# Designed miniproteins, single chains, continued (4), part 102

Each design is a single chain, and the fold is of that chain. pLDDT is the mean over its residues in the fold that is shown.

## One batch from the design tools (miniprotein)

Design m15784
Fold by ESMFold2-Fast:
Structure m15784 (fold): chain A 86 residues (1-86)
Amino acid sequence: SLWEEELQKKIDEAKKEIEKLKEELEKLGKMTEEVKELFKEIKEKLEELEKLRNREIKLGAKEALEKIKANLEEIKKKIEELRKKL
């Protein structure tokens, strides 16, 4: 479905942005404990999003879609926080 394709695209884009931000922050010597914690939180949210996608899509539950959307929004916010640390 278009929604599933858009979700996968957003996950892939987030992963690419995270990798790029990690490399840039490492080059700048800005890998502080706070920055490392943000990366850890993003990783945990991405893992949760992957689990929700793989399990809940099979059930078609409305609540699952709301959790997926909320998790994706939190990932986007944390990525923006990382960008501000550059």
Scores: mean pLDDT 79

Design m15785
Fold by ESMFold2-Fast:
Structure m15785 (fold): chain A 82 residues (1-82)
Amino acid sequence: MKKKTFIIITKVTGQEDQEEKVTTTPEELAEYLINIAKQLKELGKKVEIEIDGEKVDPENLEEIIEKLEKAEDGSKIVITIK
C-alpha cells in the first residue's frame, strides 16, 4: 500500500483546532482512527470523523480504509470531539 500525506484536524469544544501532517498508509491511519474513537467513546465523548468532507463510521475499519485509499495526497481528516 502506498504512503500518502494526510492533514489531520482535531476539533475539541472550547479548544483551538489542532492541525498536523502525517505521511502513512491508509491501513495504519484507519487503525489509528478506530483506536482513538474507541478510547474517546469509553470516556463518554461523542466523536465524529470526516475524510475529505465525508462522514464515516468510526467502528467500520473497511469503510475508513476505502475512503483513505481513494483520498488524494493532502486530503483532510477532521476529528470532532464533543
Scores: mean pLDDT 82

Design m15786
Fold by ESMFold2-Fast:
Structure m15786 (fold): chain A 56 residues (1-56)
Amino acid sequence: EREKRIRAEMELGAGEGLARMAEESGRIAGKEEEGRKLGEEARRRGEERAREILEE
């Protein structure tokens, strides 16, 4: 349904936004590797949430 697609897109966008924040914070703190790893996890979680919404 249209609403489910919008919600899924929002979750993907949120995951990407959180990933960018994690990467930037890690860079500023001198922990780029940790920031990158957290960013990958944020993107993965966004994808999982989007998939769950689409399966409702």
Scores: mean pLDDT 81

Design m15787
Fold by ESMFold2-Fast:
Structure m15787 (fold): chain A 56 residues (1-56)
Amino acid sequence: MESPREEEVVELAREFGKKYAAKDPEGVAEVARLVRDPNVTLEELREKIKELLEKL
């Protein structure tokens, strides 16, 4: 499935990066890679962020 990148996806990644770059730099990098992948949905990105937060 192909959908255009939503502004919410980019904003979610920016906010995660701002807050967690020092605590989980690898997770922040992974979120940035997922945002650049057009096949990744907003739902998949939210689940990945949830997993990263549970490990913090």
Scores: mean pLDDT 73

Design m15788
Fold by ESMFold2-Fast:
Structure m15788 (fold): chain A 116 residues (1-116)
Amino acid sequence: SALEDRVIEMLREIYKLLLEGKPFDEIYSFLDEKRAELLAEVTDPAEREAVQTIADLLKGFAGAVYRARKLPPEEAKELIDRLTDALVAQLERMGRPRVAEEVRKLADEIKKEFEK
């Protein structure tokens, strides 16, 4: 869907910001800005609620990545896996399978930072 395409682009930019070591406040500001842009383009009430929910879920994902980077490698991978599984399940329940697939791909790339 057009919404999934826009959310996937947001995910890729968040991943880029995380890799560049941007502060967490900049990532949250980016998410808030992109949420506002999406809400300006979406008129359906259910889709607007989905945009808000997805933005909050992505903030949680970014937060967990930041926390994982402060943990020992094995604990970091376990945290990322637990969050990824929960986020993917929620996105699939919301009928957003392409976003769920992108989250799993990005989580796998992030986990490479913790490989021996």
Scores: mean pLDDT 81

Design m15789
Fold by ESMFold2-Fast:
Order: C-alpha cells, then structure tokens, then sequence
Structure m15789 (fold): chain A 112 residues (1-112)
C-alpha cells in the first residue's frame, strides 16, 4: 500500500500583498483534522483582524505523488472550498483524509 501524507500551506493577504506564509505536514486523519482546525481558526482570526483573504491548500500525496488537493479561501465574509482529485474514485484512505480536513474546518467555524 502507498504511504499517504498531507501537506498544508497557508497564505495570508492584506491590501493585496502576501504578509504571512506557513506550512505543516500530517500523515494521519486525526493529524489532518487538527491541522485543518488550527489553520481555519488562525485564518478566521486573521480576517477578523483585517486580512483581506487567507488561502489554505491541503495536498494529499501517495508515495510523494499528488492524488488530491483541497483549497479553502476565507475572506469577504465567506468561506469557499474546492476539491480536486487525479482519479474519479478516491481510495478509502484518501477519502478519510478529505473527510478529516472538512471535519476540522467545521469544528473551527462552529467555535467562532
């Protein structure tokens, strides 16, 4: 079976300029859930403090190869999420990572 990892990148924009950038990695659904929750909490706090936009990208990799991407944009009073996969049917492991990411986002939004 392939080794799965999820790479998270966050970019914060103010007045159209990139002002903060960070990344992290998780390799379990529980780790992805916590990472997505923390990233979304920080993104909501940044927009409340005057950031125009925060972009969160989660790249799911199997043995280093990109298999799915989740992009979340927070700004202008809205949250937009987009998912892309390389295959029409996701493996159960990839579906678990995607589900964990959306669970973490929902937890952060509910706590706001």
Amino acid sequence: APRYTVELSVRVYRDGELVEEWSAVADTPEGVRELAREATERALAATAAGADKVEIVLDVRADGELVATIRITIGDGRIEAEGRATEPRLPDEVSAFVGAAFEGIAEAVAAA
Scores: mean pLDDT 83

Design m15790
Fold by ESMFold2-Fast:
Structure m15790 (fold): chain A 92 residues (1-92)
Amino acid sequence: MEEAEKLIEEGKELLREGRYKEAAEKFKEAGELYEKLGKPEEAMRAYVDAGVAYELAGEYLESAVAFFKAFALAYLNNLPLPLPSDEVLALL
């Protein structure tokens, strides 16, 4: 499995444990790695998941930064913003 995919799986496990800040940090790291790999769609989804997880953790500034990164990638790549992953949506 790619390193970024492993970070997403770790983030999902942390979400199930209610460890929202740690989950958000894993999703953010995955987003940064997907950007380096030239995968903007995957990076955007990871940043959206990080943004939601940061909000659940009460980390509102970090949430805003994560959503801003997703928005910037959408604009630069002419892509729609993705929905959060199913695991994150289950918490909303």
Scores: mean pLDDT 84

Design m15791
Fold by ESMFold2-Fast:
Structure m15791 (fold): chain A 65 residues (1-65)
Amino acid sequence: MEKRKQETIERVKELLKEAGFEIISVEGDKITIGVSELDLALIGEILRAVGMLFEAGASLTVKIV
């Protein structure tokens, strides 16, 4: 379970970085990301990431910075 969770977190970090989000922090099973502005495409990437993390038992926080 722990190994699968870490693999999912790393995959989600990579996908969000490619989408243009800043990774602010990773604290255990919690990922915090930042973005200056949101559009429909970025919202779509957030929803995808939330789904993946929820299945793995992790969480995502998004901050507008």
Scores: mean pLDDT 77

Design m15792
Fold by ESMFold2-Fast:
Structure m15792 (fold): chain A 111 residues (1-111)
Amino acid sequence: MSPVLEEIKRLVEEIKALLDRATTADLPTARALVLEAFGLVAELDALVREHAPEMSVEELEEVAELLRELSDYLRSLLPRLPAEVQPLVQGMVERLDALAAEVEALIEAKR
């Protein structure tokens, strides 16, 4: 089991948990949770970019699936979030979609 892949999985689950909590929180709490999740998306992006060149095609396929699943999950939560935080979460979705596309392009390049 790859330690990097397990760290990626942990970050994905933590981001999901923070934004799920934000859907039922008051605005100040929702803002704090969304900002924490935004920081974790940046950490996830950095981790993937650092290690992706050394990953196998199988590992990259799993990373791409995790990123697409996370993006879809966050998109599904958007209508349930306070309007004030929706632009920041939409930015996270766009960043995750772009990162997944880069990972998918790297998979094709390694085949």
Scores: mean pLDDT 89

Design m15793
Fold by ESMFold2-Fast:
Structure m15793 (fold): chain A 72 residues (1-72)
Amino acid sequence: SERERLLEEFRASMPSEEVYELVLEALELQGRGFQLEQADTEEARAELEEIRERLLEIAEELREKGVDVSAA
């Protein structure tokens, strides 16, 4: 599929497997966050806060590995 091809190209473009895994996790969390922003519940707000904290951790780790995360 086109998605599988793009993911393989994206993986090949990453400086390391660790960076690839962090970027994938960040993309999945961003997608989940967009879904949660549409929900008007306390549970959704709590999960969104956890996602934001994890995204900050990923951004810091990527920054330490020399990856530009300013466009997130």
Scores: mean pLDDT 75

Design m15794
Fold by ESMFold2-Fast:
Structure m15794 (fold): chain A 87 residues (1-87)
Amino acid sequence: LVEEAERLLREALEHLQDGSREGLEQAIELAEKARELAEKAGDKLLVELADEVIRAARNMLDWKDPDKRKEAGESLRKIMKLLEERK
């Protein structure tokens, strides 16, 4: 469960970095699935990470303005750091 949720989050992060509309939609779907698995596993940190990925992707879809892009970049760095701290 935890390993699968982490794999889905890493895939979601790759789609987020792509930045295309299709990639952002895919990132949201993958992160939502990761969130469900994280909840079943009782992993609060993975749930928070999935929520941050969903938030970042949604912000990037909205108007695609530079401020929202910057916010998404900050969320991505936070997510990557949290995933590294778990290893």
Scores: mean pLDDT 74

Design m15795
Fold by ESMFold2-Fast:
Structure m15795 (fold): chain A 97 residues (1-97)
Amino acid sequence: MKEEIEYLIERAKRYAELAKTSPDPQVRVAALEALSEIVERLAKLAKENPDYKEQVKKTIEEILKVAEELRGDPDPAVQAAAERAISTAKKALEEIK
């Protein structure tokens, strides 16, 4: 369990960087979609393992911040993916309170 959570947190960092820095809008969309999947998986793991709740919450808050920044992206598909990621992250944070 700990190893899976740590792995997902490291993947989240890589996809967050890719979403912010990739010159290809398609890659930024794919990174935001990957972050949304990571959020859902981390939220489920935190519910099953409350000891990791704070670590998971912090990671989801970081993902939410990245998605909020990308609402200003010039590509409409990236903006739409960011809005979906924001919705997913906010729902996950409410569920793991």
Scores: mean pLDDT 87

Design m15797
Fold by ESMFold2-Fast:
Structure m15797 (fold): chain A 61 residues (1-61)
Amino acid sequence: QARLDARKALAVRIANAALEAGYSLDEVTKLVQEAVAEFDANPDLDPEELLARYEKKIKEK
């Protein structure tokens, strides 16, 4: 349950960051899908570290 909550929070936070940065809806969807897939594949991955990495990627555009 904690991981499911973290997964949903991660998706929402990445989507909001990308949307605020001016990404298209299609680009936002792809970023969220990539982040969620990586989170699901790596149970030892810190969701805050993953979020920070995607936020940095978003800000570089």
Scores: mean pLDDT 79

Design m15798
Fold by ESMFold2-Fast:
Structure m15798 (fold): chain A 67 residues (1-67)
Amino acid sequence: DVEIANEIGRLLREAEELIKQGKLEEAEKLLSKARDLINTLTDPVIKGAAEKELEELEKELKEKQKE
């Protein structure tokens, strides 16, 4: 789970930067990939923390899209 959690963190940080740059389609693709990886996590604590961070970034993306 640690290696997968590190990859998720990288994807979420990259997606946040893309949202800030207005590259919303690229950010959405990275968030989708992060969600797929989160679904493979078996540790409920690590999974819950990653899901919360993903949901916050998805909200930021939708706010930028005015949805």
Scores: mean pLDDT 80

Design m15799
Fold by ESMFold2-Fast:
Structure m15799 (fold): chain A 78 residues (1-78)
Amino acid sequence: DPHREKGEELKEKGEEYEKKGDKEKAVEYYTQAGRNFAKAGDYKSAASAYEKAVKLKPKDAEVVKNFLEALEKAIQQE
């Protein structure tokens, strides 16, 4: 699945920027990773990626919303 592969690549980019201390770019890449995992139907990986973004910016309403939506869908897949 090209969306799942892109999600993994974007997640690795997020981790790279997080390690560099660039929280803004890390959140951007984690959010893009979450979107790609969600497009692949992989809501567990989407929720995990959004959770990393939430931990860096816990008051970002859009990131929190994306995390909760992905988490709800991941629970429904269990």
Scores: mean pLDDT 86

Design m15800
Fold by ESMFold2-Fast:
Structure m15800 (fold): chain A 65 residues (1-65)
Amino acid sequence: MEEAKKLLEEGEKAFEEGNLVEAEKKYRAALELAKKENSPIIPEILEKEIEVGVKILEQAVLKVT
């Protein structure tokens, strides 16, 4: 049912707490479950994955080349 959405919400909470690794793990789990369920929230999860990925890259690449 809404398990993928719950994982997305858990990922958002981790992102707000600054735990980008945990947020990414939750978003990946949400995406896999959403794909299995053919859920309409797949685009939203993809946007969140891109956002957390960009933040991780900003911390790793833009500050320490």
Scores: mean pLDDT 77

Design m15801
Fold by ESMFold2-Fast:
Structure m15801 (fold): chain A 98 residues (1-98)
Amino acid sequence: SREEAERLLEEAKKLMDKAVEYAKNGDFDTALKYFREAGDKLVEAVARHPELLPEAIKLLFEGADKIAELMTPEQRSRVVALAVAAAIDAVGRLLERE
């Protein structure tokens, strides 16, 4: 439902905020864990309410950018890969309905 999708989006925003805070403290493994959890909730939100796709993509890439700025080039590729994978999954869920 729309209400459940909006709840998942709000949970994803909170998880993304946690990911950024852990990254600021140098705990990149925990940051990536929360980033992945946020991505999973965004994919589920888009599956329930496809019109959230643009907002979900924006949140994923803005979060990835904020975390990447705090990382080494090696770790930066990890968060970019997670963001791209979640974006592909979200688009795939939308396309399953056509």
Scores: mean pLDDT 85

Design m15802
Fold by ESMFold2-Fast:
Formats: C-alpha cells, structure tokens, sequence
Structure m15802 (fold): chain A 62 residues (1-62)
C-alpha cells in the first residue's frame, strides 16, 4: 500500500506516542499524543486508521 502524505503523518504521530510508552511517560502525555494521531487519521479520511488509533487509545486507558 502506498501511503498518502496524510497517512504518513498519522504513522509519524503514532511513532511519537509509541516512544512515549517506551519511555514510561505519564498516561496523560501518551493519550494526548494518541489524540493528535487520531485527529490526523480523521483528516486523512481513512476509517481503518481511525479505528486503529481508537483501539490504541482504549488499550492505554485500560
């Protein structure tokens, strides 16, 4: 699959959120980073990416 610039931005933001998880950052910072990725996914208009980011947010909240 060839990624659009908007989809590439989603993956960049998800990488930032994953780095915060690895660094044991506060839950609030991780959620804020994931919410930024969610906004980017919605802007990209990719429902599968939106669902993926939402699932990651639910995992962090648990």
Amino acid sequence: MVLTPEQREVFRLLSEANQLILDNAPKEEILAALERALEAARKAGDEAMVAMVQAQIETVKA
Scores: mean pLDDT 81

Design m15803
Fold by ESMFold2-Fast:
Structure m15803 (fold): chain A 75 residues (1-75)
Amino acid sequence: VAEVQAMGAAGEPAHVPALIEALLHDPSPEVRYAAALALGEIGDPRAVPALERAVAEDPSPEVREAARMALSAIG
């Protein structure tokens, strides 16, 4: 169980599923861009398949670049 202080902080692994959902399903490219950067900052390898999909399929070149940078950050 995560402590209250660990909840709601950007970069927490507990936010990975919500960030993956935002990256793949949010209609706003600004939100998807922010989600890709946050996933890279967290560095959780569970985000890798979602980031690879964003690089391949996202209509926004900015979101694709953010996802590529996030993949590089994760390793």
Scores: mean pLDDT 75

Design m15804
Fold by ESMFold2-Fast:
Structure m15804 (fold): chain A 57 residues (1-57)
Amino acid sequence: LSLEQQQAINRIANEGLDLLDAGADPEDVARWIRERLREAGLGEYADAVVESVLSSS
């Protein structure tokens, strides 16, 4: 992964955590993370990022 791709993953993961803290449904947050990563060309990492974010909350 390039530095830019790693930064994109970290930004999306942090935004997902913020949404969970704000009371968003975990299923909606998972969908949002998958869509953001897919748009960034990082859809292959979506499962790992979703699992990490949801287990960290």
Scores: mean pLDDT 83

Design m15805
Fold by ESMFold2-Fast:
Structure m15805 (fold): chain A 63 residues (1-63)
Amino acid sequence: MEGAIAQAKKETTLASSPPTTLKEGDKVLILKVYSDGNALVQSLKTGKVGLGGLDDLEVVGYA
């Protein structure tokens, strides 16, 4: 899953400083997957990095 392109299944907020809001269908690059089901992702729209739940994301391809 690291290096995958995913899209938000619904509007969700990434844990970052400041917080980053993804809208449904927004694309992210998965940078790191954690054992707790969270992932460090980068928004392809804004370039911002934050922590999100993998269950809120659908993999659509690879970079």
Scores: mean pLDDT 78

Design m15806
Fold by ESMFold2-Fast:
Structure m15806 (fold): chain A 80 residues (1-80)
Amino acid sequence: MEEIRKLLAEIEALVKQAKTSDKSTQEKLLEQINKKIGEAAKLLREAMEKGEISTEEAQDAVERLSKATKEALKLRKELY
């Protein structure tokens, strides 16, 4: 739960940084963003399977992760 929230905050910060960075820096940040998105998705799935996360917390995490994934895809398209 706390680990998922920390990862989501880190992802959101990296996405914000990537939006204002040059192409070379954006490529490196997108690699980090994708790795953290994968980790957050795995932790979220595990927490839901174990019942260690409320439905409300799970919905919030899914929405935040979805938004971050969409922003990362947009940035990747802008890189050609």
Scores: mean pLDDT 82

Design m15807
Fold by ESMFold2-Fast:
Structure m15807 (fold): chain A 91 residues (1-91)
Amino acid sequence: SQAAQEAMRQALALVTEALTAAEAVDPVAMGPVRDRAVARLEEAVRGGPEGALAVLQDLRDWLSAQAAGLTPETARALSDALDRAIALVQS
């Protein structure tokens, strides 16, 4: 539906903004994380709204695994953004 596509677009924008903000704070740690995360977000766009929830959940779990290489503040900000994005797609 149009509403589902718009929710997906807003969710992906939230995650992209959080990744950009994290890279500005921690560019060395975030470089590889950003590249992989962007590829996963592109996969979500190609899969459409029906697949987006699963891709966002997988991305959240994967980014959580990267937390040891990030500051606690950066890891929390990314986790919060993904939780908000997932909530948007689920609504």
Scores: mean pLDDT 80

Design m15808
Fold by ESMFold2-Fast:
Structure m15808 (fold): chain A 55 residues (1-55)
Amino acid sequence: DADEKIRRRLLEEARRAVREIGADQVRALIEETASPELRPELLAEVDRTAAELEA
């Protein structure tokens, strides 16, 4: 499933971006550029990754 592969890739890229440029910057990019359908899932992944880094 192409959509599933794209979704997985975007989640992986969000995780990496949080580690590289920080959660606030990645949230801003997602809010500006991500589709409404993917935005909640990508934001949840950012929040989870940020929480893991703070632990």
Scores: mean pLDDT 79

Design m15809
Fold by ESMFold2-Fast:
Structure m15809 (fold): chain A 66 residues (1-66)
Amino acid sequence: MLNEEEIKRLIEEYMEKEGLPEKKARGRAEIEVGTKESLERMKEAIDRIETLDREELLERMEELKA
């Protein structure tokens, strides 16, 4: 699940600094946190496959994309 504490912090920040309504601030916060979590998951996967070259990882990603 997304980090709810981080989402709440971002909601408050966007509402105070950007003047966004809560609903829009939440949408932005969820996108930002979700993107960060996806990147962290990708880093974790790379860390597990530390014996593979970047070229081999890119090849596998292209196969999944196709």
Scores: mean pLDDT 70

Design m15810
Fold by ESMFold2-Fast:
Structure m15810 (fold): chain A 56 residues (1-56)
Amino acid sequence: SKAAEGAAASPSAAAASAAGWELGRLGYDQGKIGAELGKQGNAAEGAAYAAVGGRS
């Protein structure tokens, strides 16, 4: 699925960053990561946008 892998990369990255954003905001299961994201005041938002609009 070479062509499918290329097409899946873009939507997969968007979905992954959205999920990561919420998980980082909760700071629950990933306590240390969540704490750092919360401390930076919505750092997860920047990370999510970087992943979505990034170089993939």
Scores: mean pLDDT 54

Design m15811
Fold by ESMFold2-Fast:
Structure m15811 (fold): chain A 67 residues (1-67)
Amino acid sequence: MLTMIAVEELLRAREAGELDEERILERLRELARGMGFDEALAEKALEKAKELIEEDPEKVRRLVLSK
């Protein structure tokens, strides 16, 4: 869950040209805290999201935004 949210936030920030990883990380920490998860999961989710986007941004975007 957190990894998919991190991917969406990173993709939006990159498209807007306003990439602020610190701000994204804070949002992920708040979400983790609200869900009762360890805040350390936010950092892992951000790292994994970055790796997924680097490997295949088009496939990742399709998976996250397909409804």
Scores: mean pLDDT 73

Design m15812
Fold by ESMFold2-Fast:
Structure m15812 (fold): chain A 55 residues (1-55)
Amino acid sequence: FAELAEELGVSPRSVRGAVEALRSGDRTLEGVAVHELSKASGLSREEVRERLLAL
């Protein structure tokens, strides 16, 4: 989590929350978490999702 958080310019807690949203199966929570990380990092939502899935 810490390495990806540093790459995205966000807190490790934000990355952890996004991973938990992905694991929950709730598409709304996933969408919100991915969108927030995308805005913070400047990466596309698909790129953020791919990096989270690699954890």
Scores: mean pLDDT 78

Design m15813
Fold by ESMFold2-Fast:
Structure m15813 (fold): chain A 90 residues (1-90)
Amino acid sequence: MEEKIIEALKKRAEELGVSPEIRDFLLEVTREMIRLLKEGKPLTEAVIEGAKKVMDYLDKIEDPEERDKLLALFSFAVQLLTEYYKELKA
């Protein structure tokens, strides 16, 4: 399932025209969120941890379009993690 999430995010990043740096950053954040879920942390804790890293990164981006792309990609990652979390609880 993790690789399915990562591949979906790579595809979405390409569709949005996200820079490789922003893509790779969010892929790493997503892997960290997945790790927290595998360790038994609640979805809310994993998402909050990811959001903190994304917010810190946003403060370093000067291009508003790149900021919007990062936020859109993060929102998509959270949707995928929500589905994955439901499968882990089943």
Scores: mean pLDDT 84

Design m15814
Fold by ESMFold2-Fast:
Structure m15814 (fold): chain A 55 residues (1-55)
Amino acid sequence: DVEELLKKADKVKEEIQKYIEENGVPSKEELVEFLESLGFSKKEAEEIAEVILSL
């Protein structure tokens, strides 16, 4: 569901920005692990991480 994925991406984008402010810029692997810790599957985490890092 594209709309639900976008809502999840918006929520985690704010959390990722806070993470970067506290810890510096994460690698893709660190970003995926962080997203998994928020309750995302590995596949969802990888897709969200690619969107975030492509910007």
Scores: mean pLDDT 73

Design m15815
Fold by ESMFold2-Fast:
Structure m15815 (fold): chain A 87 residues (1-87)
Amino acid sequence: MTEEQQLDVEIGVKELKVAVLSVAADRLISKGTDEQKKEAIEAYEEAIKVAREALEMERSRPNPNQDTIAALEEKIKELEKKLEEVK
């Protein structure tokens, strides 16, 4: 595997983790208990952290994909908005 291919895999895995955490957090919020709200907050915070790591990796690579950067920036804004609404 080339270094470029390894970066594609690592960024892709982080994007999948963000998606899974976001879905889990949305489901926890829909159930409406204080404990599930706390778990949802933790899941959104982790999703934001992983999305920021993926964004930094994409920006730092020799040929950054602008579509991936834009999608990650938009996802971070979406997650930050959801996090503020549940705090």
Scores: mean pLDDT 84

Design m15816
Fold by ESMFold2-Fast:
Structure m15816 (fold): chain A 71 residues (1-71)
Amino acid sequence: MLEEEAELSFIRMQISIARQLIKQGKYEEALEVAKKALERAEELKKVASEELLPEVEELIKEAEELIKEAK
């Protein structure tokens, strides 16, 4: 499903960006990006296939950890 694959890729990219922002000390920007990734991952979880669920859940966990680190 193109929509799920595109969304998954976007969320992965946002998580990578947030992680890099934290490394650069840009905590405020990282928090915004991580929150956006979390919201999108939670929406994707509602429609994701069983095969994608473990990966979506991992992305949710990563986004939550990044939000915690940025605060």
Scores: mean pLDDT 81

Design m15817
Fold by ESMFold2-Fast:
Structure m15817 (fold): chain A 55 residues (1-55)
Amino acid sequence: AYELGYEIGKYLYNLKGKVTEDEIKAVYEQLSKVMSKEEAEKAMKGLKEAIEELE
């Protein structure tokens, strides 16, 4: 889950150079439909960490 979120974060950053809160919410909504809330939160942590590292 974490690695998946990290890769999504890298993909979004490379695609547009900026990741909005709306996009972060959309990713969380989609992940919550395909995995548990705990796994979705781990993925969101990975996504946010990827964005922070690439800042």
Scores: mean pLDDT 77

Design m15818
Fold by ESMFold2-Fast:
Structure m15818 (fold): chain A 60 residues (1-60)
Amino acid sequence: MKSIEELIAEIEELLKDNPELREYALTMADDILEKLKNNPEKAIEALEKLKEQLKKLLKE
């Protein structure tokens, strides 16, 4: 299972060519981390879901 830091880095790398979506995605990730700060396993799950959703948005 990937760490929170690795998932954030993967999201940044995934969106390197789309700065507007990257800004929004990182804001969402920060909100997830703030709300789930006492539950890192759920934070990781939520970040994985966010990454999956972003991957679909980047594919036409």
Scores: mean pLDDT 78

Design m15819
Fold by ESMFold2-Fast:
Structure m15819 (fold): chain A 60 residues (1-60)
Amino acid sequence: SLRDELLAAAERGDLWGAFRDTARRLGMSREEVLEALLAALGKSPLEQAEIFAEAAERVL
């Protein structure tokens, strides 16, 4: 699942790359990506992965 992919990426330290590629693949707008990044500010990588997964799933 998308959530599992992003969680695995967070554990590897590749979270931003994985989310960026997912956002591009799903056609997320710049605004949607920035809102997700803002929501993830100051959060742990695993919490960021959850936030990014929720944002991406919202556009599916």
Scores: mean pLDDT 85

Design m15820
Fold by ESMFold2-Fast:
Structure m15820 (fold): chain A 80 residues (1-80)
Amino acid sequence: MKVFLAEVTFEDGRVVRARVEIVDDSTVRVTFLDTGHILDMRAIGKTGSEVYEQLLKGEPVTLYSPGNVLRVTVTAIKEL
């Protein structure tokens, strides 16, 4: 299971901690630790393996909510 503790940065500059799970090539599950809300997001144009490798390197990954309404940047703190 490919799971990270991560910082999620919103477009307004707000930063929150989240549990980030790479479920498959189209689904990255983000559980926000402050609210407990779960949002299934996607990295457009990337496979699950590419997302995993970028997070392992500490590189930021851009994720989109369904319908591309919300965009966030995820940076891994550690693999769980």
Scores: mean pLDDT 84

